# Designed miniproteins, single chains, continued (5): the designs that were tried, part 99

Each design is a single chain, and the fold is of that chain. pLDDT is the mean over its residues in the fold that is shown.

## One batch from the design tools (miniprotein)

Design m19440
Fold by ESMFold2-Fast:
Structure m19440 (fold): chain A 104 residues (1-104)
Amino acid sequence: MSEEVRRLVEETVAETGSYAPAMRALLEALNLAAELDPSLTPEIRAAIREAERLIREGDDEGALETLLRALLEAMGRLSPEDQERVFEHLRRTLEEEVERYRAS
């Protein structure tokens, strides 16, 4: 799971030439993880605030890594069924972001 998630994110960054599409997909996946397990909400909110701080400082790569790490940690705490749901939602959202970028 972790290796596959990282690969999809890295491929999206490579295909779009930008961190923003991948970061949007990670934010949507993190929000789903928090809906599936509300106990994850404080950790997810802290990671989002840190990513926003890094973006303001011009560190888009650091922001992406912060969100990616938070998603992998959150997924590791979910049931296998909920991990699958978050993974499929992320994969679909990343594909939609790539298609949106190519249409622009």
Scores: mean pLDDT 87

Design m19441
Fold by ESMFold2-Fast:
Structure m19441 (fold): chain A 77 residues (1-77)
Amino acid sequence: MEKEEEAIRNIQKAAEALQAGDEDTAISYGKKAVEKLAEVDPELAISVARQMAKAARDAGYPKVAEGLEKLAEEIRK
């Protein structure tokens, strides 16, 4: 559960950064969250990354969406 807890914290930080309009910080925390999830459950990490990417795109942050989509592809191998 420790890696899931760290992932949740990073998701919260990414959301806070997006609310503040800090796209680079949001990408950084989003990637950390997905990477932590991938260490436990790669399929869940891919799903979360894609969901976060869609949310970012819908919110008007295409660069964040692109970064998360690319990370999901890397985890997929």
Scores: mean pLDDT 79

Design m19442
Fold by ESMFold2-Fast:
Structure m19442 (fold): chain A 103 residues (1-103)
Amino acid sequence: EEEEYFKKAAEKLAEAAEILNLKSLKKKAEELAKSELTEENKEEFEKLLLEVLENAINLNDEEALKKIKEAIEYYLKAFPEDEEFKKKVKEVEENARAAFEAL
């Protein structure tokens, strides 16, 4: 069940990366979708999602943001108590928006 939700999260993240034309990040997300659920792969997913999220916010790409939201929802179904992940997502959203306004 957790492994299935993690796979779905990675698949949605790959879709977001494709929309943003981030070929390297899409490939990494596709590899995660085929990988075993390990602590290392969980950390890679987090890192990758935060990078894709920052790009989507900077481009104001609503379709990519929708896919990222779906990825976050599936990840949180696998790991509902991951408060640190929730904090990092919020921090990227706040920092990306602040950078845009500084331009």
Scores: mean pLDDT 82

Design m19443
Fold by ESMFold2-Fast:
Structure m19443 (fold): chain A 92 residues (1-92)
Amino acid sequence: MRMPVEEEVENLIQHGRENNEKLLEELSKLSVDELIERITEIVRNNPNSSPEQQENVGPLMRQLVEELRRAGFSERTVREVLSSLYIDMLRG
C-alpha cells in the first residue's frame, strides 16, 4: 500500500520534469529576437552571472545568430540553439 505522502512526492518530481520540458518547448516557439531579449534580460537580472557575461550577452547572442544564419541553419534550429544556451546560462 503506497502512503499518500509518497504519491505527492512522486507527483512533485514529475511536475518539475514537465515544467523544464515545457519551458524548453515554449522557448523554442519564440522568435529569434524574443529569445535574444529573454536571454539578455535573464542574464542581466541574474546576480550569479558575471559582470562580463551581463555586458556581453546581447552582442554575443546576435553574433551567434548571424553566424548560424550564414552557415545555412534554419530559423527553427537557430531558436533551438538559443533555447539551449538560455538554459545553460541560467545554470552557470
Scores: mean pLDDT 68

Design m19444
Fold by ESMFold2-Fast:
Structure m19444 (fold): chain A 85 residues (1-85)
Amino acid sequence: SEEDIKKLAEKLKPRVPEYSFDEIENLIKLLAKYNKEGKLIPKEYREKFMDITAAVMGLIAEGDEEVAKIAQKLGLLPKGFVYKP
């Protein structure tokens, strides 16, 4: 949902301060879309998607349960990763 995307962007912002909130929200939406559709990631987004994925995984590793739930719901987790609360 839009609210989940906004909430995730707020939590990711301190980890990727070089990106604006709008950029982070758009990157979350695009990454979720490419993962869902199984499409090849355009070259211009590969580094940005890596930054977003690293920030998400970092917060999950630090125990942010809300980030883990949103990332799983949006399909942002790496293939084969299973979140256990």
Scores: mean pLDDT 79

Design m19445
Fold by ESMFold2-Fast:
Structure m19445 (fold): chain A 66 residues (1-66)
Amino acid sequence: MTPAEQIAEEVARLLAAGASIEEAVKAGKERAEKLGGSLEVKETADQVVLTIKIGEDEVTAPIPKA
């Protein structure tokens, strides 16, 4: 599992555990920044879509809202 995949999975777990979108995204952004990367969020009515970039590693992860 790549670092970007690990961050996406961490954010998904936080959301599943009842964390707010703001809290989960903040945790993901902090981790991505520590690794020299970035995390972008696109929120829709039904999904939170994360785009995580760390070096050459890029992951787009759609996370369904509960």
Scores: mean pLDDT 79

Design m19446
Fold by ESMFold2-Fast:
Structure m19446 (fold): chain A 93 residues (1-93)
Amino acid sequence: MDEKILELIKELQETTDRVKLAEIFAKLLVLTDDEEILKYAANYLGISEEDLKKIIELKKKNPDDLEELAELLSKLLKVPKSTILKALEEAKK
């Protein structure tokens, strides 16, 4: 497992802040295709299996369209789109 992914999982376990949880999940989506890791993170945020499938499908369809992914995540997580988009862009660097 990538050191960066392990660090994000640790941060996910140590935070109760909804916004921070959403940012960590967004970064994990960019950094890994491991469905077990994504399912684990999704459970921390209360994301259903159906919603997680939609997120993964959208990422797979157009991995460079961070705007559309950020909009979906913002609606599901009830966190501002700008916050999610920033996290997605930061993880892509």
Scores: mean pLDDT 81

Design m19447
Fold by ESMFold2-Fast:
Structure m19447 (fold): chain A 115 residues (1-115)
Amino acid sequence: GTTVTLSGGGTVALGGTVTLTATVTGAAGSGAGVGVEVVDAAGNGDAAGVALVAPGGTATFELTMRKTGTYTAVAGAVSISASDSATTIAGKVLNAAGGRPEGTDGTGSITVTVT
């Protein structure tokens, strides 16, 4: 199975940038997409991003935090086939954001606190 580990969470100032790195293992080669969503306990989002996994198995996100609070950043990985169209890839990666169950091959999470 695919495993996603998020790093780079912690405390950030309001309007500051948090850098999150998703490390993806168990995916076939570098043909994976990662979506990330930063949500509060009520499921309200503050930031989101999507990226293709680089050679070496990482995807990096630079997200500007717009509201104070405690958030969970959730990343989902999705396998990308050589036969997938650009539209299919975009749909898969968007669906992987926030660790959504449809189309995710693995999920990881980390806490982000905005003060």
Scores: mean pLDDT 72

Design m19448
Fold by ESMFold2-Fast:
Structure m19448 (fold): chain A 85 residues (1-85)
Amino acid sequence: MSLAEVAGIVLSTLNKIAQELIKEGKIDLAKKVLEYAGRVFRAYSQGDIEGMIATLRELAEYLRKEGKYEHAELIEKQAALVEEV
């Protein structure tokens, strides 16, 4: 799988998480997820694979602290997918 294909999957996943949080009324948390999605896209655009992984792991830790364990686990799986590129 190419880096571009993996980045597309990752960003799609982050957008879906943000939409779910919006539906739950957790607007500020959804904004935070979208902020991190922008950081992942910036790292991707620069070819910074390590930066993509670090940003995803930081978001997963943030969501875990917010009690969103299932979303945090899903984002950790996205970081692992980036590591396979």
Scores: mean pLDDT 89

Design m19449
Fold by ESMFold2-Fast:
Structure m19449 (fold): chain A 97 residues (1-97)
Amino acid sequence: SAAERKRRREILLRIALLTHQGDYAGALRLAQTELGLDREEAIRLVIGASYIVRAAKYIKEGKLEKAEEALRKAAEFLGISVEEARELMEELIKELE
């Protein structure tokens, strides 16, 4: 449902924010508790979130091709589309400004 997609997106944004702060333990815990993931699934998701963080940094640095490569990797690890990964990155940038 739309509500379930919105909830998942909000949780992914929180995980990306924790990952940006270097709080990998907090990010893993949130993935396990809020999304019901096991440890291996949570690790994969946090790797995806780290690519969102990297993409945001590349955008800030004007490195557009590297940002696109990072978004493709984020989409793969998060199990979402590249467009959804881009939206998540844009929301992360907005939260950091």
Scores: mean pLDDT 89

Design m19450
Fold by ESMFold2-Fast:
Structure m19450 (fold): chain A 79 residues (1-79)
Amino acid sequence: SERDALLARLRALQAELRALAAANELSPEEQAGLDRFLADLDTLMQLIQDGRISVATAQRALAHAEGLLAQFRAYVAAR
């Protein structure tokens, strides 16, 4: 289903964030930002599972989160 596909993509995004953090030494500020991002993804997944958010809204939120991951990846690579 579209919901299952969205949840799978969000779990993959979380795994990529955790792997990126594990491969790089993060400052306390960077770690706090990552922890907040991971918490936001957990909240989004819960809203999707509970049917509290439309698929269209979830797709937009996922696209935004994927953009944030790309920015974080670029930031870490540049330092």
Scores: mean pLDDT 85

Design m19451
Fold by ESMFold2-Fast:
Structure m19451 (fold): chain A 65 residues (1-65)
Amino acid sequence: MVGDLVRAVAPVTSTRPDGLNVEPGDRLEVLGERVDAAGHREWLVRLLATGRVGWVPESALEPVA
């Protein structure tokens, strides 16, 4: 949930200005959540290695605990 650590399990190339590109193995902190216009869940995450923040599909992430 918000404040949790997650890991990217799939590469994501965002097509939106507020999205975040991630590679498998990236470590991220969850800052928020939303449902997109298609009904898919997205997480607002911070990439720990760079401090970059953006939206990533929940399906590309898994909990690390």
Scores: mean pLDDT 77

Design m19452
Fold by ESMFold2-Fast:
Structure m19452 (fold): chain A 101 residues (1-101)
Amino acid sequence: AEKKVVSVSLTGEVTAEKAAEAAALALELAAIPGVEEIVIDLSRATSVSDEALRVLAATIEALAARGIRVTVRGMTPEQAEALRALLSPEAAAATTIILRK
């Protein structure tokens, strides 16, 4: 069966404000019928603040509570560790993190 996946991209310096805008978009896209996964693409991000990581974690929690899987791509190992520490076990189980090389 075809899985409907939608991507939200964050570029440059990712502040809490940029993360909040991306969160609003991700939640809107997740409301589209048949959407099963949201991809948060950080591959073009030059930095991600700790406040932005907290906003992203809260967004992932909201998406996971709705049964939506989340893939976050382009994180450093340090960013991935910080994000996983902010997630509940349930949200972490619904989340895939793809590291930047």
Scores: mean pLDDT 85

Design m19453
Fold by ESMFold2-Fast:
Structure m19453 (fold): chain A 97 residues (1-97)
Amino acid sequence: MEELKEKLKRLIKLMEKHNAPKEIIERLKEILKSDDIIGEVVRLFSLLETPEDEADITIELLKWLNEKSKTDPELAEINKWLQEFVNNYLIEKLKSE
């Protein structure tokens, strides 16, 4: 949990530095205040778990991360860590069902 919070805080700072869409930054800040940070992260970073009406935010976030990760090694590291975190969570969830 603490590592996830640290990665999200670092992501927010990098997104602000790169002038990312304000709506996405605000969504990440709300996740940090949530009682279910893990569930909210999985929902935001995975189109499989994202509600249809929120898919545009997920698509914009993933597109932005993939593009900026080409030129920012720190952002690439955080993006990789978050994708691995979400994928591992979904694999464990599917395995338990």
Scores: mean pLDDT 78

Design m19454
Fold by ESMFold2-Fast:
Structure m19454 (fold): chain A 57 residues (1-57)
Amino acid sequence: GSQETNLAQAMVQAVKANDQVQARAAAEQFHKLFYPNSEYTADLVDKLVKFVQKNSS
């Protein structure tokens, strides 16, 4: 939905700006809203941020 797209775009923009704090905050919010039954860890957020960085060439 629109919230998914908005949070994904926020994460991409933060990564492009090299704002790791905002990128992680957006990733955490995305996980909490769309995967609330999954265990949340800092490692998962870091992997997601790195995945976005790798694909944002």
Scores: mean pLDDT 68

Design m19455
Fold by ESMFold2-Fast:
Structure m19455 (fold): chain A 80 residues (1-80)
Amino acid sequence: MVKIEVRLLDGSIVEVEGENLEEAIEKAVEVKVEDVEKTYGLKIDKKKVVEKVLSKVTDENSSKEINELIDEAIQEEIEE
């Protein structure tokens, strides 16, 4: 079981769990993307965000670093 603490835009933290790092990242991306979509009223391609995060993530990354990778991937999809 892999756990990731997802930091939301309001500063709250949501813990997600997966059987492996890939599954945990998929859940973390879903939580963060939904938060961003609701807050800004936009649509984000979750699959592309997951692919970008998985291309950069390692087993050595902390939850904080994984959150930064997710935030970067979301920004790349928004193209801001």
Scores: mean pLDDT 80

Design m19456
Fold by ESMFold2-Fast:
Structure m19456 (fold): chain A 84 residues (1-84)
Amino acid sequence: SMDEEKLKLVETGLQNYLEWSDPSSPILQREVQASLEALRKAIRDGEGEAIKLLEEAAEIVKKSQTRSSYERVFSLANRVRALL
């Protein structure tokens, strides 16, 4: 689905943020994993506000592949966790 394609883009952005920051950090690895699980749950449950944040994050990844862009993606994914 389009939401699953957007999720893959955001997953790529979060993995790139992890690699840029500290790929060996257990805390950051857990935060990225928790954000991905929250996004998957939002897609399954059809949570509108969380889906909107997913769409914003996916568009960032599509338009710009920089460290700053991946930081923004990480921030948006953390907002999804706060909603679920």
Scores: mean pLDDT 83

Design m19457
Fold by ESMFold2-Fast:
Structure m19457 (fold): chain A 91 residues (1-91)
Amino acid sequence: HMIEEIKKAIDEFTKALLNRDLEKAQEYADKIVELLKEAREKGMPVTELLEIVKYILDALDKVRKERPDDEEVNKFIDETKKKIHAVFLGE
């Protein structure tokens, strides 16, 4: 159930970025980070965590390809990647 909830948050984040709804993109970015922290704390299997990481990286790469010159969108992508990385580094 948790993996599907995280994937849905990633889908909503992706849609917000494609629509340039930066306020909604920030909301879902924060939700993704919190859900990943909860998943890690609850002991989600490494295989499932890797599946989520692959899913979000693929989604973000798609957005970047669709909007390569959109500085604000690409900034959100970079900031979100850093926050997700920090969760796995224990920061």
Scores: mean pLDDT 81

Design m19458
Fold by ESMFold2-Fast:
Structure m19458 (fold): chain A 85 residues (1-85)
Amino acid sequence: AEIAELEKKLSEASGKERLILRAQLALAYIRNNEKDKAKEVLEELKSELSDEKAKQAVDKAIELLEKDDLEGAEAALLNLIRYLE
């Protein structure tokens, strides 16, 4: 339900809202233990970011996912969402 809702909102969003929704979608995939899908969404998010600090936060989340640190990846994304707001 949450993932489908976020995908719908993302298709209609632009600018900062779109970046936040992509981060929220990645977070939803992490919480659902869908690591590969979370990584794909994070790579898409990184490609749309111009802020180097935000890109570094995405890289950290991907690194944590590759280490199977889902809790760490969730924390990194929550920090990124707060930064983007």
Scores: mean pLDDT 84

Design m19459
Fold by ESMFold2-Fast:
Structure m19459 (fold): chain A 114 residues (1-114)
Amino acid sequence: LEVRIEVSNASPEWEVDQPPGAGADYTVTLTAQLNLPAAARSESTLSPASTAGAGQTATATATVKAYDENNNLIGTVTVTVSVRADAGPVTVGITSASVSKDRRLTVDISVTYT
């Protein structure tokens, strides 16, 4: 099972390889530092979870907006997660996404293989 993560406004493309496992749930946490000012809070918009059949790709997206302590928008980043289903159906979702005051992006990803 291959999980591919792309983050806009940061370099480069990130890939997470996971061992094959039928019927296993996987959770992956990505932490990345972005070229954004210090954030006091963040808001995320998550796409619905998506399911793909064997040989197809499922995708989920998160858009994260970072705000300063006065609630001014200081940055926006988009994360796309793609999972290829090699042996059977795969469901992918992003369960949380946030950026911290030290400009670290954390994304929690759930992958269910059935």
Scores: mean pLDDT 67

Design m19460
Fold by ESMFold2-Fast:
Structure m19460 (fold): chain A 94 residues (1-94)
Amino acid sequence: ELLKKAKELEEKAIKEAAEKIYEGYKRGGALGKTINGVTAVSSREEAEELARDLMLGINTGKIVPQTEFGKEVEKELKEAGKEVKKLLEEAEKL
């Protein structure tokens, strides 16, 4: 049960964040651009990869849009990552 809940939470958070990241870059006209040496995402698939890496705490050299919206998405991903980690740790204790 806990492993299934962790996976569902992970997948949902990544999918929602990826959509927000992609739309944020698209609205800003920044898709695929390099900003201060960091590459923005160019596709929805890259946005999903970035969201997954951010949730896991991996530094990918890609950025979330530096708007209030983008910062909120990053915060949501970090919080979801903490919850996934807690569920996985609880599952390992069983």
Scores: mean pLDDT 69

Design m19461
Fold by ESMFold2-Fast:
Structure m19461 (fold): chain A 74 residues (1-74)
Amino acid sequence: ALDPDAVLDADQIGAAGAAAGILSGKSEEAGRGARRTLEDGGGQATARQVVDALVASGISEEAARAGALMGLGY
């Protein structure tokens, strides 16, 4: 299960966005969510923050959570 308090670095946030984009078919929206997360967090964010930003950008919660897990190396 996704730990909402797990911290992702910039590379992991990028990977989470890429994975969420592929899973949802919405790579542009996922890219916006990942970029917003990087800008707001100075290059790091919690899994909850990554998921919330992806969902706010139009990604489904399921794809956003799966993307965050893949960003963490699952």
Scores: mean pLDDT 86

Design m19462
Fold by ESMFold2-Fast:
Structure m19462 (fold): chain A 94 residues (1-94)
Amino acid sequence: SAADELVEEFLRELSEIGREYREKLAKAPPEEHPALAEETRKRVLELARRYQERFREVGIPEAQLRYLQALVEHELRVLAEEAGEDPAAVRLDL
């Protein structure tokens, strides 16, 4: 369905952002980690905002939307932790 295809596309883009972040983090000195984390966080939030409207339009079930939101928040916490930041400070703003 259109909803299933949209969810798959979203998860693929989210994974790509995470992969690019990990590659950059591995190459960067510690002093650059906060800036990379903030850049990646902004990319994730923009992705979530873009797909939130599309998910609403295709009528994805609320349970699935809550699951995807939780997944995004988890990814943001993982990214913060890898950058040496406090993961408890991570919040999703849609």
Scores: mean pLDDT 77

Design m19463
Fold by ESMFold2-Fast:
Structure m19463 (fold): chain A 87 residues (1-87)
Amino acid sequence: KKEKYKKAGELYVEADRLYEEGLRAAEEDHDREKALAHYDRAIELYEEARKLFAEAGGEDHPLTQKFKEEIDKKIAEIERKKAEIEA
């Protein structure tokens, strides 16, 4: 379904933006609270995007599979960054 596929892509891009803002908060501003809030929101949006990609056209589309893989990788990366701040 084209509508869900487009929405999934939009959420993925928004999640990437929030992840970048979280990295800036952690690394440049040294604002732990802001960094964690951005990381949590990015994970939420990545998870929503992953769900919508799965709903949009099934698992056989190469781009859908690619985005699911990239989203899983991004979430793991953000969880690692959260652990570094919380330590």
Scores: mean pLDDT 79

Design m19464
Fold by ESMFold2-Fast:
Structure m19464 (fold): chain A 106 residues (1-106)
Amino acid sequence: SVVLEAPWRRASGATGEMYPEDQKLTVTHDATVEVTTSSVSEPENFQATRQTVQAKATPSGEVEVKADVPLVEGKTNVISVTATKRSAADVAEEPVAYSGHATYES
């Protein structure tokens, strides 16, 4: 499993200051998890799998993404996780990206 915790913040600047902390808007969170697998000798020949999971916002303003990531032994596995926050009244999109690299010996 891969768990990513991301800071959830309002838009920086005067717009963010205009919203009281207790007035949380409807927020949609989506996370895309992509795993690319390839052999070390042929990195341009890869297989990719993608899944979208719902990211959970916490009252503290964090965004939690939890996904099960399949890894293939003996290949190079690249994991990319992207989570974004959107709100009808808060135009700030807050992308959080994580990329990891795991290699298992054949």
Scores: mean pLDDT 47

Design m19465
Fold by ESMFold2-Fast:
Structure m19465 (fold): chain A 100 residues (1-100)
Amino acid sequence: MRISREELEEYKRVFEELDELVRAGDLEKARELFEKYSREERAEALLVLAVYELALRKGLSEAKAEELAQQTREERLRTIAEFEGVDLEEIRAAYERMLA
């Protein structure tokens, strides 16, 4: 599903907070924050962030990275497959494993 700019910014903030907690060794708080989201919500957030980060690494502008991250799930999966140079079915299989 397509997400809003506000949802993308929330995902980035949560990811930054998780990274900070892990680096500080506060694994219990990191786990609590992670568990606040369902498996499906976590898989969606990771997919959104993966598209955003890959776009930035490919030298795209922040605005273009945000645009790509806000696409539908199928468009995000295709974008990752194109950027990584792998088959779309492999990316779909990886996403399905995150939901299991």
Scores: mean pLDDT 75

Design m19466
Fold by ESMFold2-Fast:
Structure m19466 (fold): chain A 61 residues (1-61)
Amino acid sequence: MENAVRILETLLDEARRALAEGDHATAQRFVDGARYVLDHEDLPEEVRARFEQRIAELEAA
């Protein structure tokens, strides 16, 4: 659980950085990685919802 949260934070931080640099393809790869972690890790519902919301915000940017 703690390792999955740390990985998700890192992936979303890297996605945000890639978007800031205009590299949408790299940002999408990091978002896809975060979705993979969410699909395969047993996370509390509140934690999952929080990361899904952050992904939605990045995709809207």
Scores: mean pLDDT 81

Design m19467
Fold by ESMFold2-Fast:
Structure m19467 (fold): chain A 92 residues (1-92)
Amino acid sequence: MIEKLKEAIKKGAPFEEIVKLIKEIIKEIKELVKQGKTDEALRKANELIKLIDEAKKKYPEHSKTLLELEMEVGVLEVEAAVRKVVEKKLKK
């Protein structure tokens, strides 16, 4: 999905396609956090935030929608980071 989003942004795909791809990646990140795969979740969240920043440059008229999606990813990144700290403490 990340690769498809990179290509869609580069070629200037319809904004509806960009939003759909971002939402699909957000769902993947949520599932990784739920499964305790916090390192993979953080890695994908970081890459998605960078791609949303690139999308803001290509689709400035949709910056509000992109900011809302970026904020949702940021919340997931914080949740993943907190879970990683808790797991580390439980392992002693």
Scores: mean pLDDT 81

Design m19468
Fold by ESMFold2-Fast:
Structure m19468 (fold): chain A 87 residues (1-87)
Amino acid sequence: DILSEAQVKARIDGIIADLKALAAANPDFSADLDSLIDKIKSIWDQTVKDMKGMSPKDKAVLLDLTLGAIETSYAVTKVAVDKELAK
């Protein structure tokens, strides 16, 4: 199945919105969270460029890998923030 670029973008935008909300609620972490948001945006911009001229199959693989990497970074960051707040 072809992963929709729009669906992956919507998922990434949701992660960015969650990170922005987390930064607003936790000012002590805002610099690190804003840095992660900038990195995620840069990764997405590069992925869009790299997808130009790719086959549908190669696009699906790149979108899956990119989303997986971003979701993993978000999950690790969220766990780290939650763990610090629980101390």
Scores: mean pLDDT 83

Design m19469
Fold by ESMFold2-Fast:
Structure m19469 (fold): chain A 82 residues (1-82)
Amino acid sequence: SREEVIALVRMAVLSGEVYFLEKIARNSKDVEVVKERLEEIRESLAQVEELVARYPDNQRFRAAREQIRRIIEEVERLLKQL
């Protein structure tokens, strides 16, 4: 469905942003900006998780649920390190 495609695209974009922010944080003096963006990403991930949770019988969303959980855990790990 359209909602399915949108959710998967949003998840991929947010995952990529987290990956890039982790690399920036290693050399950045702007830790506060990185932290603020990670908190915004966490809120966006919660919205995607809610959308995916509305379709428990969707097979494509099964893998997406596990991936979203891993991305959220990565964001929480990075926030604790900053």
Scores: mean pLDDT 79

Design m19470
Fold by ESMFold2-Fast:
Structure m19470 (fold): chain A 65 residues (1-65)
Amino acid sequence: MNTKEGTAYLVELAKQSYKESGGDVEKASKLLAEKSKKLLEENKKKPFFSDETVEAMQEGVKLVE
């Protein structure tokens, strides 16, 4: 998956997290970080994100933690 595809996937993940939070930005950020951590773990076993997408996900998780 190239960087543009990975970015589009993350945008959809963020939208889904926002919907699941009922519009609560803080809860949405925590849900997105949790989902991102799970995706990063899955990506270690079966790489499908670009290095740039992985780095962006890691930085996003650090901002919430």
Scores: mean pLDDT 73

Design m19471
Fold by ESMFold2-Fast:
Structure m19471 (fold): chain A 97 residues (1-97)
Amino acid sequence: SMEELRKRIEEEIKESFRDMMLAIAKLMVDRTPHLTEEQKELILKKVEELLEELKDFPISLQTKLFFEFTDKLLNAKSLEEMEKIYEEFLKKIEKLK
């Protein structure tokens, strides 16, 4: 049916958007020389987890929150600060649901 085709296209758009955002995050992390390998791995993991929480929100809101989140993570000085930033964003997202 046309509705099934539309749903599949919407799912493929969501998957492509997520993959693009993850690729952008990886590029940003790779270009940030002060980050340790542990910090880089944590940032990429938390970005992937954040994008999963955002998947049903409008693309414009996902994009805004993605860049706000990644900017904060890239400027974090410790793994503990990165975890706190992630928890704050989860609380922000929960209020938007």
Scores: mean pLDDT 86

Design m19472
Fold by ESMFold2-Fast:
Structure m19472 (fold): chain A 72 residues (1-72)
Amino acid sequence: GMKLVMIKVSKDADPKKVIDAALEAGAVAAGFISESGLLFAVVPESVSPQDIIDALKAKGIEAELLGETELP
């Protein structure tokens, strides 16, 4: 299955770095709303939200998990 992950990121973060980090961590799709600092990522079950957070931190971007939900 897939899951939707919502992560809070700094509004000052570079949108390209945010999206690249999510995709490099294994997300199949990602979107970032810079005005609210919200990252939405669709990931397979094998990818944890922590994998995305670790990828963001590796690029110097602080992140926190807001939530996740399973997709059909």
Scores: mean pLDDT 84

